# Designed miniproteins, single chains, continued (5): the designs that were tried, part 100

Each design is a single chain, and the fold is of that chain. pLDDT is the mean over its residues in the fold that is shown.

## One batch from the design tools (miniprotein)

Design m19681
Fold by ESMFold2-Fast:
Structure m19681 (fold): chain A 67 residues (1-67)
Amino acid sequence: MSREELEAEVDVAMVRMMTAIALMLEDKEEAEELLRRAEELAESIEDEEARREALEAVERARRELEE
């Protein structure tokens, strides 16, 4: 793996962890703020495939939070 590919995978993993934590939070405002930070991190990923995966994770978490 290239360094850029490795960095992208780490960022995707971080976004996934942030979304999982957000869904475990009882405070909806804190969860929404964490998801916003996760989205910002996802958008910073230069690899298009990794960025898409990260953004999909954020979208799924937002949908779950709304339920």
Scores: mean pLDDT 80

Design m19682
Fold by ESMFold2-Fast:
Structure m19682 (fold): chain A 93 residues (1-93)
Amino acid sequence: SSELERRAAVLATAAGILLAGAWVEGLEEEVERLRPLFLEGVRAFEAGDYEAAAEAFERLARLAEEAARETGSERLAAVAELARETAEVLREL
């Protein structure tokens, strides 16, 4: 579904923007741990490997949720929710 592909792209883009914002707010160590998973998810999505993309975003969601609890960052909590939603949409593809 092209609509689900567009929805996944929008959600992933929003997660990336919030992750960049967390970097600017001084959460550099947390973002350095999360960024590789985000990039893996994006690369898999661009390759049409929706299963691998979903797995990467599920891992990103889990680690971002942990980082949000440790730091109290609402931005990282939002990254976790967007990554979770992205993975759910990707599994529908």
Scores: mean pLDDT 90

Design m19683
Fold by ESMFold2-Fast:
Order: sequence, then structure tokens, then C-alpha cells
Structure m19683 (fold): chain A 57 residues (1-57)
Amino acid sequence: TEELIKKAEEKLKEFKEDPSAKKLKELVDLINKIKESGKTEYAEELTKEIQELMNKL
């Protein structure tokens, strides 16, 4: 679970620097795995942050 969170944070940072559909897909996949691990609240927080980043596109 901690490893999934760390990967999601790294991918989020990469997405902030250079947004792309591929990186968004990878983030969504990681968020789904975090939800499956039982950290639903954290997954929702990440989803909200990604939605805010969509304003840069």
C-alpha cells in the first residue's frame, strides 16, 4: 500500500511537469489499486488533485 502511494505521488509529480493522456491513464490505474487496498479517502483526494490539474490542459 505504501509503495502504491509513493508511485502515485511520483506519477502525479511527472504529470504536473508534463501532462499527457498516457500519464493520466497510469495515475488512474494507481488510484484504482489504492482504492482496492482500502485507502478510499486518499484515492478520492488524488482524484480531486488530478481534476484540478486538468485546468492546465
Scores: mean pLDDT 75

Design m19684
Fold by ESMFold2-Fast:
Structure m19684 (fold): chain A 90 residues (1-90)
Amino acid sequence: SQEEIDRLIQTLDEGIEKLKNAKTKEEAIKVMQELADELSKSTSPVAQALARFLKATIDEMKKLSEEEFKKVIEDTINALKAARDYLRKQ
């Protein structure tokens, strides 16, 4: 439904802003875990795919240096923006 799409867009926008404001790897992991958990509650295939992507990204981030971690956050934000923009076209 349109209401479900609008809610997903809002969830993604809130997640993007929280990730932009995360100052440490620990804060970023917490934000991504909370976002993945929220997206996992949705029956949307897009939300389910993003939840799996975020969980995989969290596991990767735990192994990374500070420089590599920042790049992964930028890539994650871009992926979330792409998904949001896709949903807006539906």
Scores: mean pLDDT 86

Design m19685
Fold by ESMFold2-Fast:
Structure m19685 (fold): chain A 62 residues (1-62)
Amino acid sequence: SNDATELEEVFKELKLPEELIKKASKIAELTRLGIDNLTEEEKKEIKKILEEVKKALAEALK
């Protein structure tokens, strides 16, 4: 999707870990389908990855 592709481009520019970029793009696809379609485990994993991305972005933007 357009959003997932653009997000991957931004993360690559910010030099985030490849594994984190792949997880983030997969989560973007899942959330596009609706948050209520996610399991509690998937929601917790999303929250963890978002925290990791947030930390990596804060470090990259220094």
Scores: mean pLDDT 70

Design m19686
Fold by ESMFold2-Fast:
Structure m19686 (fold): chain A 55 residues (1-55)
Amino acid sequence: PSPETIEKAEMLAAWLISQGVSAEEAAREIARRYGLPLELARRIAEKVQASLDAA
């Protein structure tokens, strides 16, 4: 996927997780919306969750 698609997926994952959606559910939603492999979507959601927990 393009860098712009990854950035949009990260932003959506951050918003979903901030609203109380689990990282696993956020991963499924970004995979569906941006046509990403679920494995990649999980890595994005996990990274976003870790960043939010550290902030």
Scores: mean pLDDT 83

Design m19687
Fold by ESMFold2-Fast:
Structure m19687 (fold): chain A 65 residues (1-65)
Amino acid sequence: SIEELIKKAEEAFKKLLEAVKKGDAEKAQEYSEKLIQYLDKIYEKDPKLAEELKEKFGEEAEKLS
């Protein structure tokens, strides 16, 4: 379901941020790829929702820069 994909995208994003904070480049790459895959699947079902999630994740990532 789309709800499961959203949860997986949120989990992948959370793990991506944790990896970035720890300087774990391998895990950061792994979770960024998973995040992209989940967002692509969300886009197939609801393009507007996928773009909104990308914007929200981008804003959260910038706050950590």
Scores: mean pLDDT 84

Design m19688
Fold by ESMFold2-Fast:
Structure m19688 (fold): chain A 67 residues (1-67)
Amino acid sequence: MLLSDALSPETIELARKKAEEVAANPDLSKEELEEKFKEIVEAAIKYGKNPELVKEWVEKLEELKKK
């Protein structure tokens, strides 16, 4: 099973955008980059089947960005 098989197209698109934002951020340490990337993947899998939960997932990722 691939990630795309388990997630809605909306969740995949959102996860991609967040991963790109994290990867493009030069202020993140290597450890923070890895942690945020793991959170993006886990949140996409966990919340991908419910579009209402995608909003909560986005809010959680914004909190994780704060140091």
Scores: mean pLDDT 62

Design m19689
Fold by ESMFold2-Fast:
Structure m19689 (fold): chain A 59 residues (1-59)
Amino acid sequence: MTPEESEVARVALGTLDKYESVGDEEALKKATEEAEKTHGPEGGKLAKKIAEEWIKKKK
């Protein structure tokens, strides 16, 4: 795991936690957008993958 990957994970999980009460789909979208804005397209892809796993784990 690179330092960049770790930072993307932190941003994604923090965003997911903030939007958890609004809905899983909204939280995933916000996490992906925030990571893409700060870390580019690869950050967005990683954040989407993290968000999808987070949603699955909630069940």
Scores: mean pLDDT 77

Design m19690
Fold by ESMFold2-Fast:
Structure m19690 (fold): chain A 59 residues (1-59)
Amino acid sequence: MSELQKQMIEDALKSPLLTEEERKELEKAIKEGNYKEAVKIALKVGVEEGMRLIEEAVG
């Protein structure tokens, strides 16, 4: 796992947009060594945060 992937996962775990369900899925993926799934969840959370910021700017 690259340093960039680790940072993305850490950022997702600290995100206020991370739901309890997404947190459990992310923690499970990390525990099972499924880094592909962990990065996918982290990316989804990051995209949701970006979309929210765009909506606030346009609204």
Scores: mean pLDDT 76

Design m19691
Fold by ESMFold2-Fast:
Structure m19691 (fold): chain A 58 residues (1-58)
Amino acid sequence: MEEKIKELREKAYEILQKAMDKLSPEEITRYANRIQEAIDKGDVEEAEKLIKELEKKV
């Protein structure tokens, strides 16, 4: 789990940086909060889903 969470944090950071060029600040903040909450709860599947949804938008 630790290794997977580390990869998810790295992917989330990268995709959020890319999203700043395409999405509103409010939308970026919403995704950042949702992804962070999923990671903090250890909900790897939800975090992966949110990251993939964001990737499709950027």
Scores: mean pLDDT 79

Design m19692
Fold by ESMFold2-Fast:
Structure m19692 (fold): chain A 68 residues (1-68)
Amino acid sequence: SAEELLAQLSELSRQIKELIAQGKLEEARKLLDEALALTEELSRIPGSEVQARVARREFEEQLAEIDK
């Protein structure tokens, strides 16, 4: 469900931020790849398109920062 995907994405966001804070950038990148795949799944659920777009943008920005 969209609610389950949103909860999973919220937890991944927390874990990714913690890994970045610890300098574990390779581990953070792996979780970002997983999070982006889940945002694509969320985008396929009718009525979740805006939520998927917002989440995808957040994760893409985090990926861009660690790829600096």
Scores: mean pLDDT 83

Design m19693
Fold by ESMFold2-Fast:
Structure m19693 (fold): chain A 63 residues (1-63)
Amino acid sequence: SVEELKEELLKLYEENPELNDELTKLLVRLAIEVSSEVAQELADLIKKNPDDLEAIKALLDSI
């Protein structure tokens, strides 16, 4: 869900401050453009692979 994605993104903000600009842009996009299905896929990926920042960034860029 969009809410779960927001929670996972906030956690990434706290753990990886270097991603702040990228995550901020994505949160804005998420509010207006991202479907709930895509949001759930992103949340699931972050939960399963929180240390795989490269995979997370690649998926975020694909939106």
Scores: mean pLDDT 64

Design m19694
Fold by ESMFold2-Fast:
Structure m19694 (fold): chain A 65 residues (1-65)
Amino acid sequence: MVGALARAVEDFTATRPDELSLAKGDLVEVLGGSLEPGAWLLVENLRTGAVGWVPASKLEPVAEL
């Protein structure tokens, strides 16, 4: 789970400082949490280097990068 790569499937707007805004197509590295329905993941946005929490539903796993 940790160290997995994922891609944003849609835009997400952070509402708190600990959350991370994503644009559709952004690549992220999963740092913590799980890909369970309704879960939140701690991720790093590989485009910006920012780290924060996002809903797992906004991400899809990427096998190759």
Scores: mean pLDDT 75

Design m19695
Fold by ESMFold2-Fast:
Structure m19695 (fold): chain A 49 residues (1-49)
Amino acid sequence: SMGERRRERLREAFRKAAIEGAKKLNDQSGIDELERLWKREEEARKKLS
């Protein structure tokens, strides 16, 4: 749906911004934690689909 598409685009934009922020801070543990959280969110979405 259009609502799902919009939410997916916003989610991707925020994900990229957060990872870029962590990269600028040279925070590798922060990057790893963000990737882990995004993987969990993706798995949760698959279960609901």
Scores: mean pLDDT 76

Design m19696
Fold by ESMFold2-Fast:
Structure m19696 (fold): chain A 77 residues (1-77)
Amino acid sequence: MEIEADSEEDRAALEQAVAGLEETFGAKVIKARAWRDPATGRRRLEIEAEVDGKKLTFRAEVDADGTAVRGTAPVKL
């Protein structure tokens, strides 16, 4: 699994999201990336994973307080 994060906080959030995807969907994470959008201050997550042999990309935009604003994953994944 490849993890790319600009900060330790982004990395921690990404690792939590990865764990949630693996637990909830049985996903095998291939690549995960997290970064903070300087224009909005929101954290962006992009996770590439295999679920039932299919490659899927999960994207989420999260407020600074951890509230999901937009994404393909629910707040708790």
Scores: mean pLDDT 68

Design m19697
Fold by ESMFold2-Fast:
Structure m19697 (fold): chain A 63 residues (1-63)
Amino acid sequence: MKGDIAVTKEDTTLVGSGVTVLPKGTKVEILKEYEDGNVLAKSLETGVVGLIGKDKLEIIKKE
């Protein structure tokens, strides 16, 4: 869901122009959802944008 905030369920990686390790409990903003089950997300801690599996995220709504 675009614009929703999510939290990582486990230590995982955000894949973009490089690879960024996201520890469990990292908050990300969902920018776009893809048909393959991946999302384009932005780390709220670092601002890094990349692809992450939707199954690695627990969606929380900010409102």
Scores: mean pLDDT 76

Design m19698
Fold by ESMFold2-Fast:
Structure m19698 (fold): chain A 88 residues (1-88)
Amino acid sequence: SAEELAEEAERKAEEALELAKEALRVAKTLEAINLATAAAIQAIGALFMARLAKEGDLPEEKRLELAEEAIRDAEAAIELAEEAIRRA
């Protein structure tokens, strides 16, 4: 359901944001700092969309689209954060 997908998106976005914060803490190079910063921005955006999908007064179809986009953005943020940690 849209509600279940939105809840999953929120959890994934929160995980992405925590990983991005960790990446920022361990970053020692400008490249790692830039990747970690990009991950944090992406994760914040994903979290906003996930919460809008979960709690927003929107049609179910639109909530589903937002939740799917939030999951994709959160997954991209996780990849950026993991790359930042590898380059730290």
Scores: mean pLDDT 88

Design m19699
Fold by ESMFold2-Fast:
Structure m19699 (fold): chain A 64 residues (1-64)
Amino acid sequence: SKEEYIKKAEELEKKGRELERKGDLEGAARLYALASSYYFKAGDEKKSLELSAKAERLAGQAGL
């Protein structure tokens, strides 16, 4: 359901923020990309695009 996708996206986003704070940019980028996909499935296009952009930025900083 939409609500289940939002809940999963929020969990992944929270875990991504924790990894980002610890300097694990590669791990954070992967989790933000996954959260973006779940927000997209939930119909939250704005949040999906926001996290997709954040994932790309962090992947670039990590040399990916």
Scores: mean pLDDT 88

Design m19700
Fold by ESMFold2-Fast:
Structure m19700 (fold): chain A 100 residues (1-100)
Amino acid sequence: SAKDKLLEIAKEFMEKVIEIVEKLDKELARQLREEFEKVEEEVKKMSLDEAIEKISKFLLRVYLRALDLAEKKNDKESAEEITKLVQEAGKKMQEIIKES
């Protein structure tokens, strides 16, 4: 289903961004994992439109928090990788939305 594809895109993004964040801040990485688990459970019960909005807003918040962390640590490489990951996730999500 479109919702399952959106969740897989979100999982792939979260796994990659958490790997980066964990090297910089283990506590933030733990919080992001817990928050994402809650989002996954909530999204399963939502309509497709509600799931799109919830996932999109969540991934944007994760991106902004991870980017801020990388910038505060003066880690330009991680900041660039995080930005590429959110752009790739956004493109994949838009493709699913257009097909739905």
Scores: mean pLDDT 88

Design m19701
Fold by ESMFold2-Fast:
Structure m19701 (fold): chain A 54 residues (1-54)
Amino acid sequence: SALYEEALRAMREGDREKAIELMREYLAEQGVYATDQQVLRALEEAVKRREEEE
């Protein structure tokens, strides 16, 4: 998903607010509601996982 990849890129660039907004939009498209803190936690885990696997 373009939104997911853009969210991870924004997080890596230090644009936390943009990353949260993009990830929240992605999750909303999947029918998932999440708080900003839950979104931030998911972004941190996703970035860490990507760094460990790629």
Scores: mean pLDDT 80

Design m19702
Fold by ESMFold2-Fast:
Structure m19702 (fold): chain A 68 residues (1-68)
Amino acid sequence: GAMNEAKAQEIAEEAEREAVRLVLEGRYDEAATVLEKAAKQLEELGAPELAKRLRRGADQLRTLSQQA
């Protein structure tokens, strides 16, 4: 079906806000998981550009979690 751009944008923005809260608490792996789950939902909705943005954020957060 056609992508619902408004709904996709809302999902991305809510996931990014939640990830920021978790990052401020030092919970990088949980923040990455939030972004990964939202990215999968966005892919299923046909919003691949927003999904790629969230996946890049998740990869960065996973890297930060692993840094000494």
Scores: mean pLDDT 84

Design m19703
Fold by ESMFold2-Fast:
Structure m19703 (fold): chain A 74 residues (1-74)
Amino acid sequence: VAARLEELVKRLEELVAADPDNQAARGLLAQFRRFRAAGHSPAEIAERRAATLGLPTPEAALRWLEEELRRAEA
């Protein structure tokens, strides 16, 4: 979970760097940066995201993030 979240956040940072006008990508990155700044570990961030989205597992939250990245990259 932790390593996969870091990979997805890195992809999101790369997307924002390539297209800084992408509001969806910027908003999502800002959310993860806020959780990290608050002292949450990658695993805790995934768990809280799953709870916020009503998803059953942290892995489901990571799948959701992959889908959001795919849409933002399109």
Scores: mean pLDDT 73

Design m19705
Fold by ESMFold2-Fast:
Parts: structure tokens; sequence; C-alpha cells
Structure m19705 (fold): chain A 70 residues (1-70)
């Protein structure tokens, strides 16, 4: 369901912002795992907009985990 995936990506983006604000590495790591799963789902559904959105969110999660792991 494309709409469900879009909502999951929106919720994940908010979770990443919260983890960044709170400097919470644990939440950032959970968000990275979820971002990877949602990106794989978007690729299987072959929706270009959702793939681009998922890639953007995945990149932000990777960058946040890297920043908080220093």
Amino acid sequence: DLEKLRKQLENLEKAIELAKKNKDLTIAQVALHEARELLEQAKKLNDEELIKKAEEIYKRAVELVEELSK
C-alpha cells in the first residue's frame, strides 16, 4: 500500500528530527534500521517518488548516526 508507506516515511522523518534534537543515538540507530527497510519496500513497489523520499530519509538517518557516534 503506497499510502501506508508514505505515512511511515513521514513518521520516520519526524522521528529522525526528534533524535537529532535530543542527541539520541539509540533512536537514531532504530530510525536508520527502519529507513533501510522502508527503502527496500519502496524499491519493490517501484514508485519513483517514494524511492526518492526513502533515499533522502535514509541518507539523513545515516548522517545522524555518524554524527552522534563521534
Scores: mean pLDDT 85

Design m19706
Fold by ESMFold2-Fast:
Parts: C-alpha cells; sequence; structure tokens
Structure m19706 (fold): chain A 58 residues (1-58)
C-alpha cells in the first residue's frame, strides 16, 4: 500500500543520514512546490521508492 511504501521511504532516508526534520521538509516541499519544480523532485522520490521496494523484498 502507499502508506507502507511511505514508511519504507522514510526509513531509507533515515538510514541514508537524513534527520526526521529533513525527511518531513522533503515531503512538504514536494507538496508545496510549483509544477516547474515538482518534476525533478518527483524523480528523486521515485528513486527512493525503488530503494524502498527493494528493501521490502529483502
Amino acid sequence: SEKELREKEIEILRELGFSEEEIEEIFEAMENSPDSFKEPQLKVLEAIRKLAEEYEKE
């Protein structure tokens, strides 16, 4: 589910050395960004999601 995937994304970001505050800022920035800035950010988030999916399978 999307909820479980979000939890895995957060866990991966934390393991990569991001603080809890930084992780929240990343997701809030995604929500509040203009469309012209969303595409690059979405690609980063998509890469994180792929890592989270790999993490879930292992």
Scores: mean pLDDT 70

Design m19707
Fold by ESMFold2-Fast:
Structure m19707 (fold): chain A 60 residues (1-60)
Amino acid sequence: AAPSAERLARLQEINRNVSEAMELGGWSSAEIGEKLQALLAQGLDPLEAAKKLLEEAKEK
């Protein structure tokens, strides 16, 4: 079955936040992956993890 429109929109927002974090933070793909894995391991959902990563990039 196809994912719901809401779930698809969430995935798009996750990808957008991650892409912006890479551009603003100047981090490599490896560093981004490592930070996301650490946030997910803390129990954050993927969208929360991506948003937190973008906030860290903006603070830099």
Scores: mean pLDDT 78

Design m19708
Fold by ESMFold2-Fast:
Structure m19708 (fold): chain A 92 residues (1-92)
Amino acid sequence: SEQAEEGAKFAEKGVREAGAEAEGSAEGNTVTITAKNVNPGAGMGMLAGGVSAELNGAEATVTSEGDTITVTIKGPSPEQAGEGAKLVGEAA
């Protein structure tokens, strides 16, 4: 899951650069990105990144509760999960 961890760290950095508090984690072929105090632009970017991940063969789930957005990317492989997570970080 080194590839998934790389994607999680990339997404964490991208969301943090957009001004939110973010934490990325990886387990097997799943990457979870949790972001707090997300501005509307960064939040819409994370949603767009999740859609892009789905169009590229991953499963993306986005949940929003209060000031927290959680994006879960599940790929058919750790590499695809990591690539999906990178799309979320890039779009934020």
Scores: mean pLDDT 84

Design m19710
Fold by ESMFold2-Fast:
Structure m19710 (fold): chain A 79 residues (1-79)
Amino acid sequence: SLKDKYKLRSKNLFDNVAVGTVRMLGEHGKDPRVQEALKRAEKELQKVLNSKTDEEAEKAYKELEEAVKEVLRLADSIK
């Protein structure tokens, strides 16, 4: 279903892009701003995983995309 596709995409986005980016930062990944942004992305992921409709999943996925963009922005600024 569309909802299940958003849940799979959300897991992949969080694990491979958000967590992967923070891991690549090494010690810089322990920066409190980076950790707060990652924690926010994790909360948005949980909203997608708990969605009961396709519309809820799509809305929550877009919020997750914005949270992951913030992780990437902070990672870029620390380099």
Scores: mean pLDDT 89

Design m19711
Fold by ESMFold2-Fast:
Structure m19711 (fold): chain A 112 residues (1-112)
Amino acid sequence: TLSREEVVARLLALVDEALADPRAAPFRTLPDFEAIPEYRDIVPDPVSLSTIRAGIESGEIATVAEFRAAVERMLEGVRRAYSPDHALVLEAEAVWARVAPRLDELAAREAP
């Protein structure tokens, strides 16, 4: 069973790995609201990989469940802003498909 500190360290490593992936470039930072003003109207609480990383560092994200919720908010934002067949939606879902099994394994080892 992993301690809270060990879980936080694993989550930080996982988000850093995602940030280093060139395919994740569209999700590294919040969108340019000046270029896409409708995005903030559709997604009032937008989340990016950098936002998730900041949450881990601040202690806002300290469990697998909190990390999963943050990633799900990011995916929901992309799905609301774009059509289901848009390349960004497909890429976001592909990133999640790679991350989800690792989070499931980490959750199984997390201390209650």
Scores: mean pLDDT 74

Design m19712
Fold by ESMFold2-Fast:
Order: C-alpha cells, then sequence, then structure tokens
Structure m19712 (fold): chain A 64 residues (1-64)
C-alpha cells in the first residue's frame, strides 16, 4: 500500500531531521547498513519501507 509506505517515510524523515543517528541505528537493527547522515537514513528507510513498512513503523515507535 503506497499510502502506508508514504506515511511511514514521512515519519522517518521527521525523526531523521531531529536525530538521524537514532533513526540510523533503528534501521540498522532491521538489516540496513548504518547511515552516516540524514540522506543515508532516508535512503535506508525507503528500501526497508518498500519491503516491510510495519517493521519500519515499529522500529520508529521505539524512538517516540
Amino acid sequence: DRAREAAVLRRAARLALEDHEAVGRALAALGAPLPADVDGALAAARELVARDPEAVAAALDALE
């Protein structure tokens, strides 16, 4: 569902602008390479959301 993927990606973008290292670590726990910056965190989020948006949403819930 593209609407669900877009919602999770908007949330990832907001959180990455506040603390990209925390978002990067949460996404690395799901198997992504550890991103060095906001752009890297958003790229990792896009790949993971395309595979499993609910796993990404659950990882981001731990940051709020």
Scores: mean pLDDT 81

Design m19713
Fold by ESMFold2-Fast:
Structure m19713 (fold): chain A 80 residues (1-80)
Amino acid sequence: MEEIREEAERLAREARRLADEAIENPNASEETKRKLVSLAVAAEILAVAARSPYEPDPEASVEALRELLEEIRRIKEEIE
């Protein structure tokens, strides 16, 4: 279970890093920046859920985190 929690924390940190990099890109619109912030916040919430002792399926939270990270990567690639 610790490995899953460590993975969730790592994924959330990566999501924050990518979102911060994309937000600093002058080609990103204000709408795109707001979406990136929203996705980064959602990733943080999922990481907290995955690390909770009350989470019945932490693997599902990690999977959702991976999907959010891919969404952030896609947005970053689109603004290039």
Scores: mean pLDDT 80

Design m19714
Fold by ESMFold2-Fast:
Structure m19714 (fold): chain A 55 residues (1-55)
Amino acid sequence: DPLQQVIDRLVAEIEKLIEEGKLDEAYEFAERWLRSHPDDPRIRELLEKIREKKK
């Protein structure tokens, strides 16, 4: 599934940004994807994780 492969790469990039402490960049990246795919649960979980780490 080409879409699943694209999402897997995006998840990896977002997780890399989180590990590097670039939470604002990670949030912006995930939000941009969610605007195109609003029903994606994996990206929503990542956004929630980023919000928790920003507290």
Scores: mean pLDDT 77

Design m19715
Fold by ESMFold2-Fast:
Structure m19715 (fold): chain A 62 residues (1-62)
Amino acid sequence: AEEAYQKGLELYQQGRYEEAIEEFERALELDPRHAEAAMHLGVLLALQGRVEEAQRVGERTR
């Protein structure tokens, strides 16, 4: 979980948003309660216009 989250942050800093989304999803698959990964995933999905998917991420961490 943590390793995938860190890789997601690195990709996000590089502007590689689709790859960052994949790594944050992996972090949540390993740890569904990883709040930081869920927040970053939700923000990135919203920025890409994928607002329904961003809302689903919020529901997954409740």
Scores: mean pLDDT 76

Design m19716
Fold by ESMFold2-Fast:
Structure m19716 (fold): chain A 62 residues (1-62)
Amino acid sequence: MEKNRARAAAEAYRRAVESLEKQIEHLKKVDPEKGEKARKNVQPQIDALRAEAERYRALAEA
């Protein structure tokens, strides 16, 4: 039961990471320097979201 909620949470955090990664990739194609700056500014948020996704994934697989 709780594993299903953990899996859903992991997927939600993974989708958030994918959305941010896609935005940075798009910006890098248009303006590589702005894309790199965006990566540096957003990387801590991406890392935090990935950590949450991994935490919930581990809970779902336990």
Scores: mean pLDDT 81

Design m19717
Fold by ESMFold2-Fast:
Structure m19717 (fold): chain A 81 residues (1-81)
Amino acid sequence: ALLSVDEAIARLNEIFEELKATGDFEAAGRRLRELMAQLSPEEQEVVERTATGVMTLLADGREDLAEARLREGKERLRRVG
């Protein structure tokens, strides 16, 4: 992987803070693809699963559940990185 796990987590936080501020799901999706290209296959799978869950919950207006899902995904990313 080109990124450390800490850098990947920082990027995830940046992407979802921007998504919450702007509502720009297309920009978030593009940045997530760029992030995943820099990760190992195991890290990519964790990010993809986490991002899909978080984006679905945010689209449904379920921000508290989206935050919990993101927290769980970051913890999982630390375990595989």
Scores: mean pLDDT 85

Design m19718
Fold by ESMFold2-Fast:
Structure m19718 (fold): chain A 71 residues (1-71)
Amino acid sequence: MVREEIELARREMPALLAGLDPEVAERVREIFERGLKRAEEALEQGDEEEARRHLEEMYEEITRLLSEHSR
């Protein structure tokens, strides 16, 4: 499941970024890359729960950033 969520996030990321202002898109991209890297590292260590937590934190940070910039 978690690996599929990481793959889905990587696939959907370009479409999400295309709908944002370039400056916001760059910041969101940084958050995605950092979060996905942490999730992948945790999954490689066999910690699927930690990988899922990193994905949840990543999406929370993105949501917060978008909330600030949509104002």
Scores: mean pLDDT 80

Design m19719
Fold by ESMFold2-Fast:
Structure m19719 (fold): chain A 75 residues (1-75)
Amino acid sequence: AEEIRRAVREKDVEKLAEYFQKIRDNPEDAELIRAFAEALVEAGISAERAGQYIVKAVNGADPEELAREVVRDLE
């Protein structure tokens, strides 16, 4: 859980892409999705925007592109 928050805080594109890939591959993993969304919101992304990232990941968006978008939103 803390690893997700650290990846978001450090703007770690590789780790963020890993989490988006896990969400894409496991859309039923409610605990992972919730922990990831909470980490994005804690870092300053709106709940609506965090939800948009989750929906894109579940629908097969590229994990690396999503990770780069998150880092831009945090800058």
Scores: mean pLDDT 84

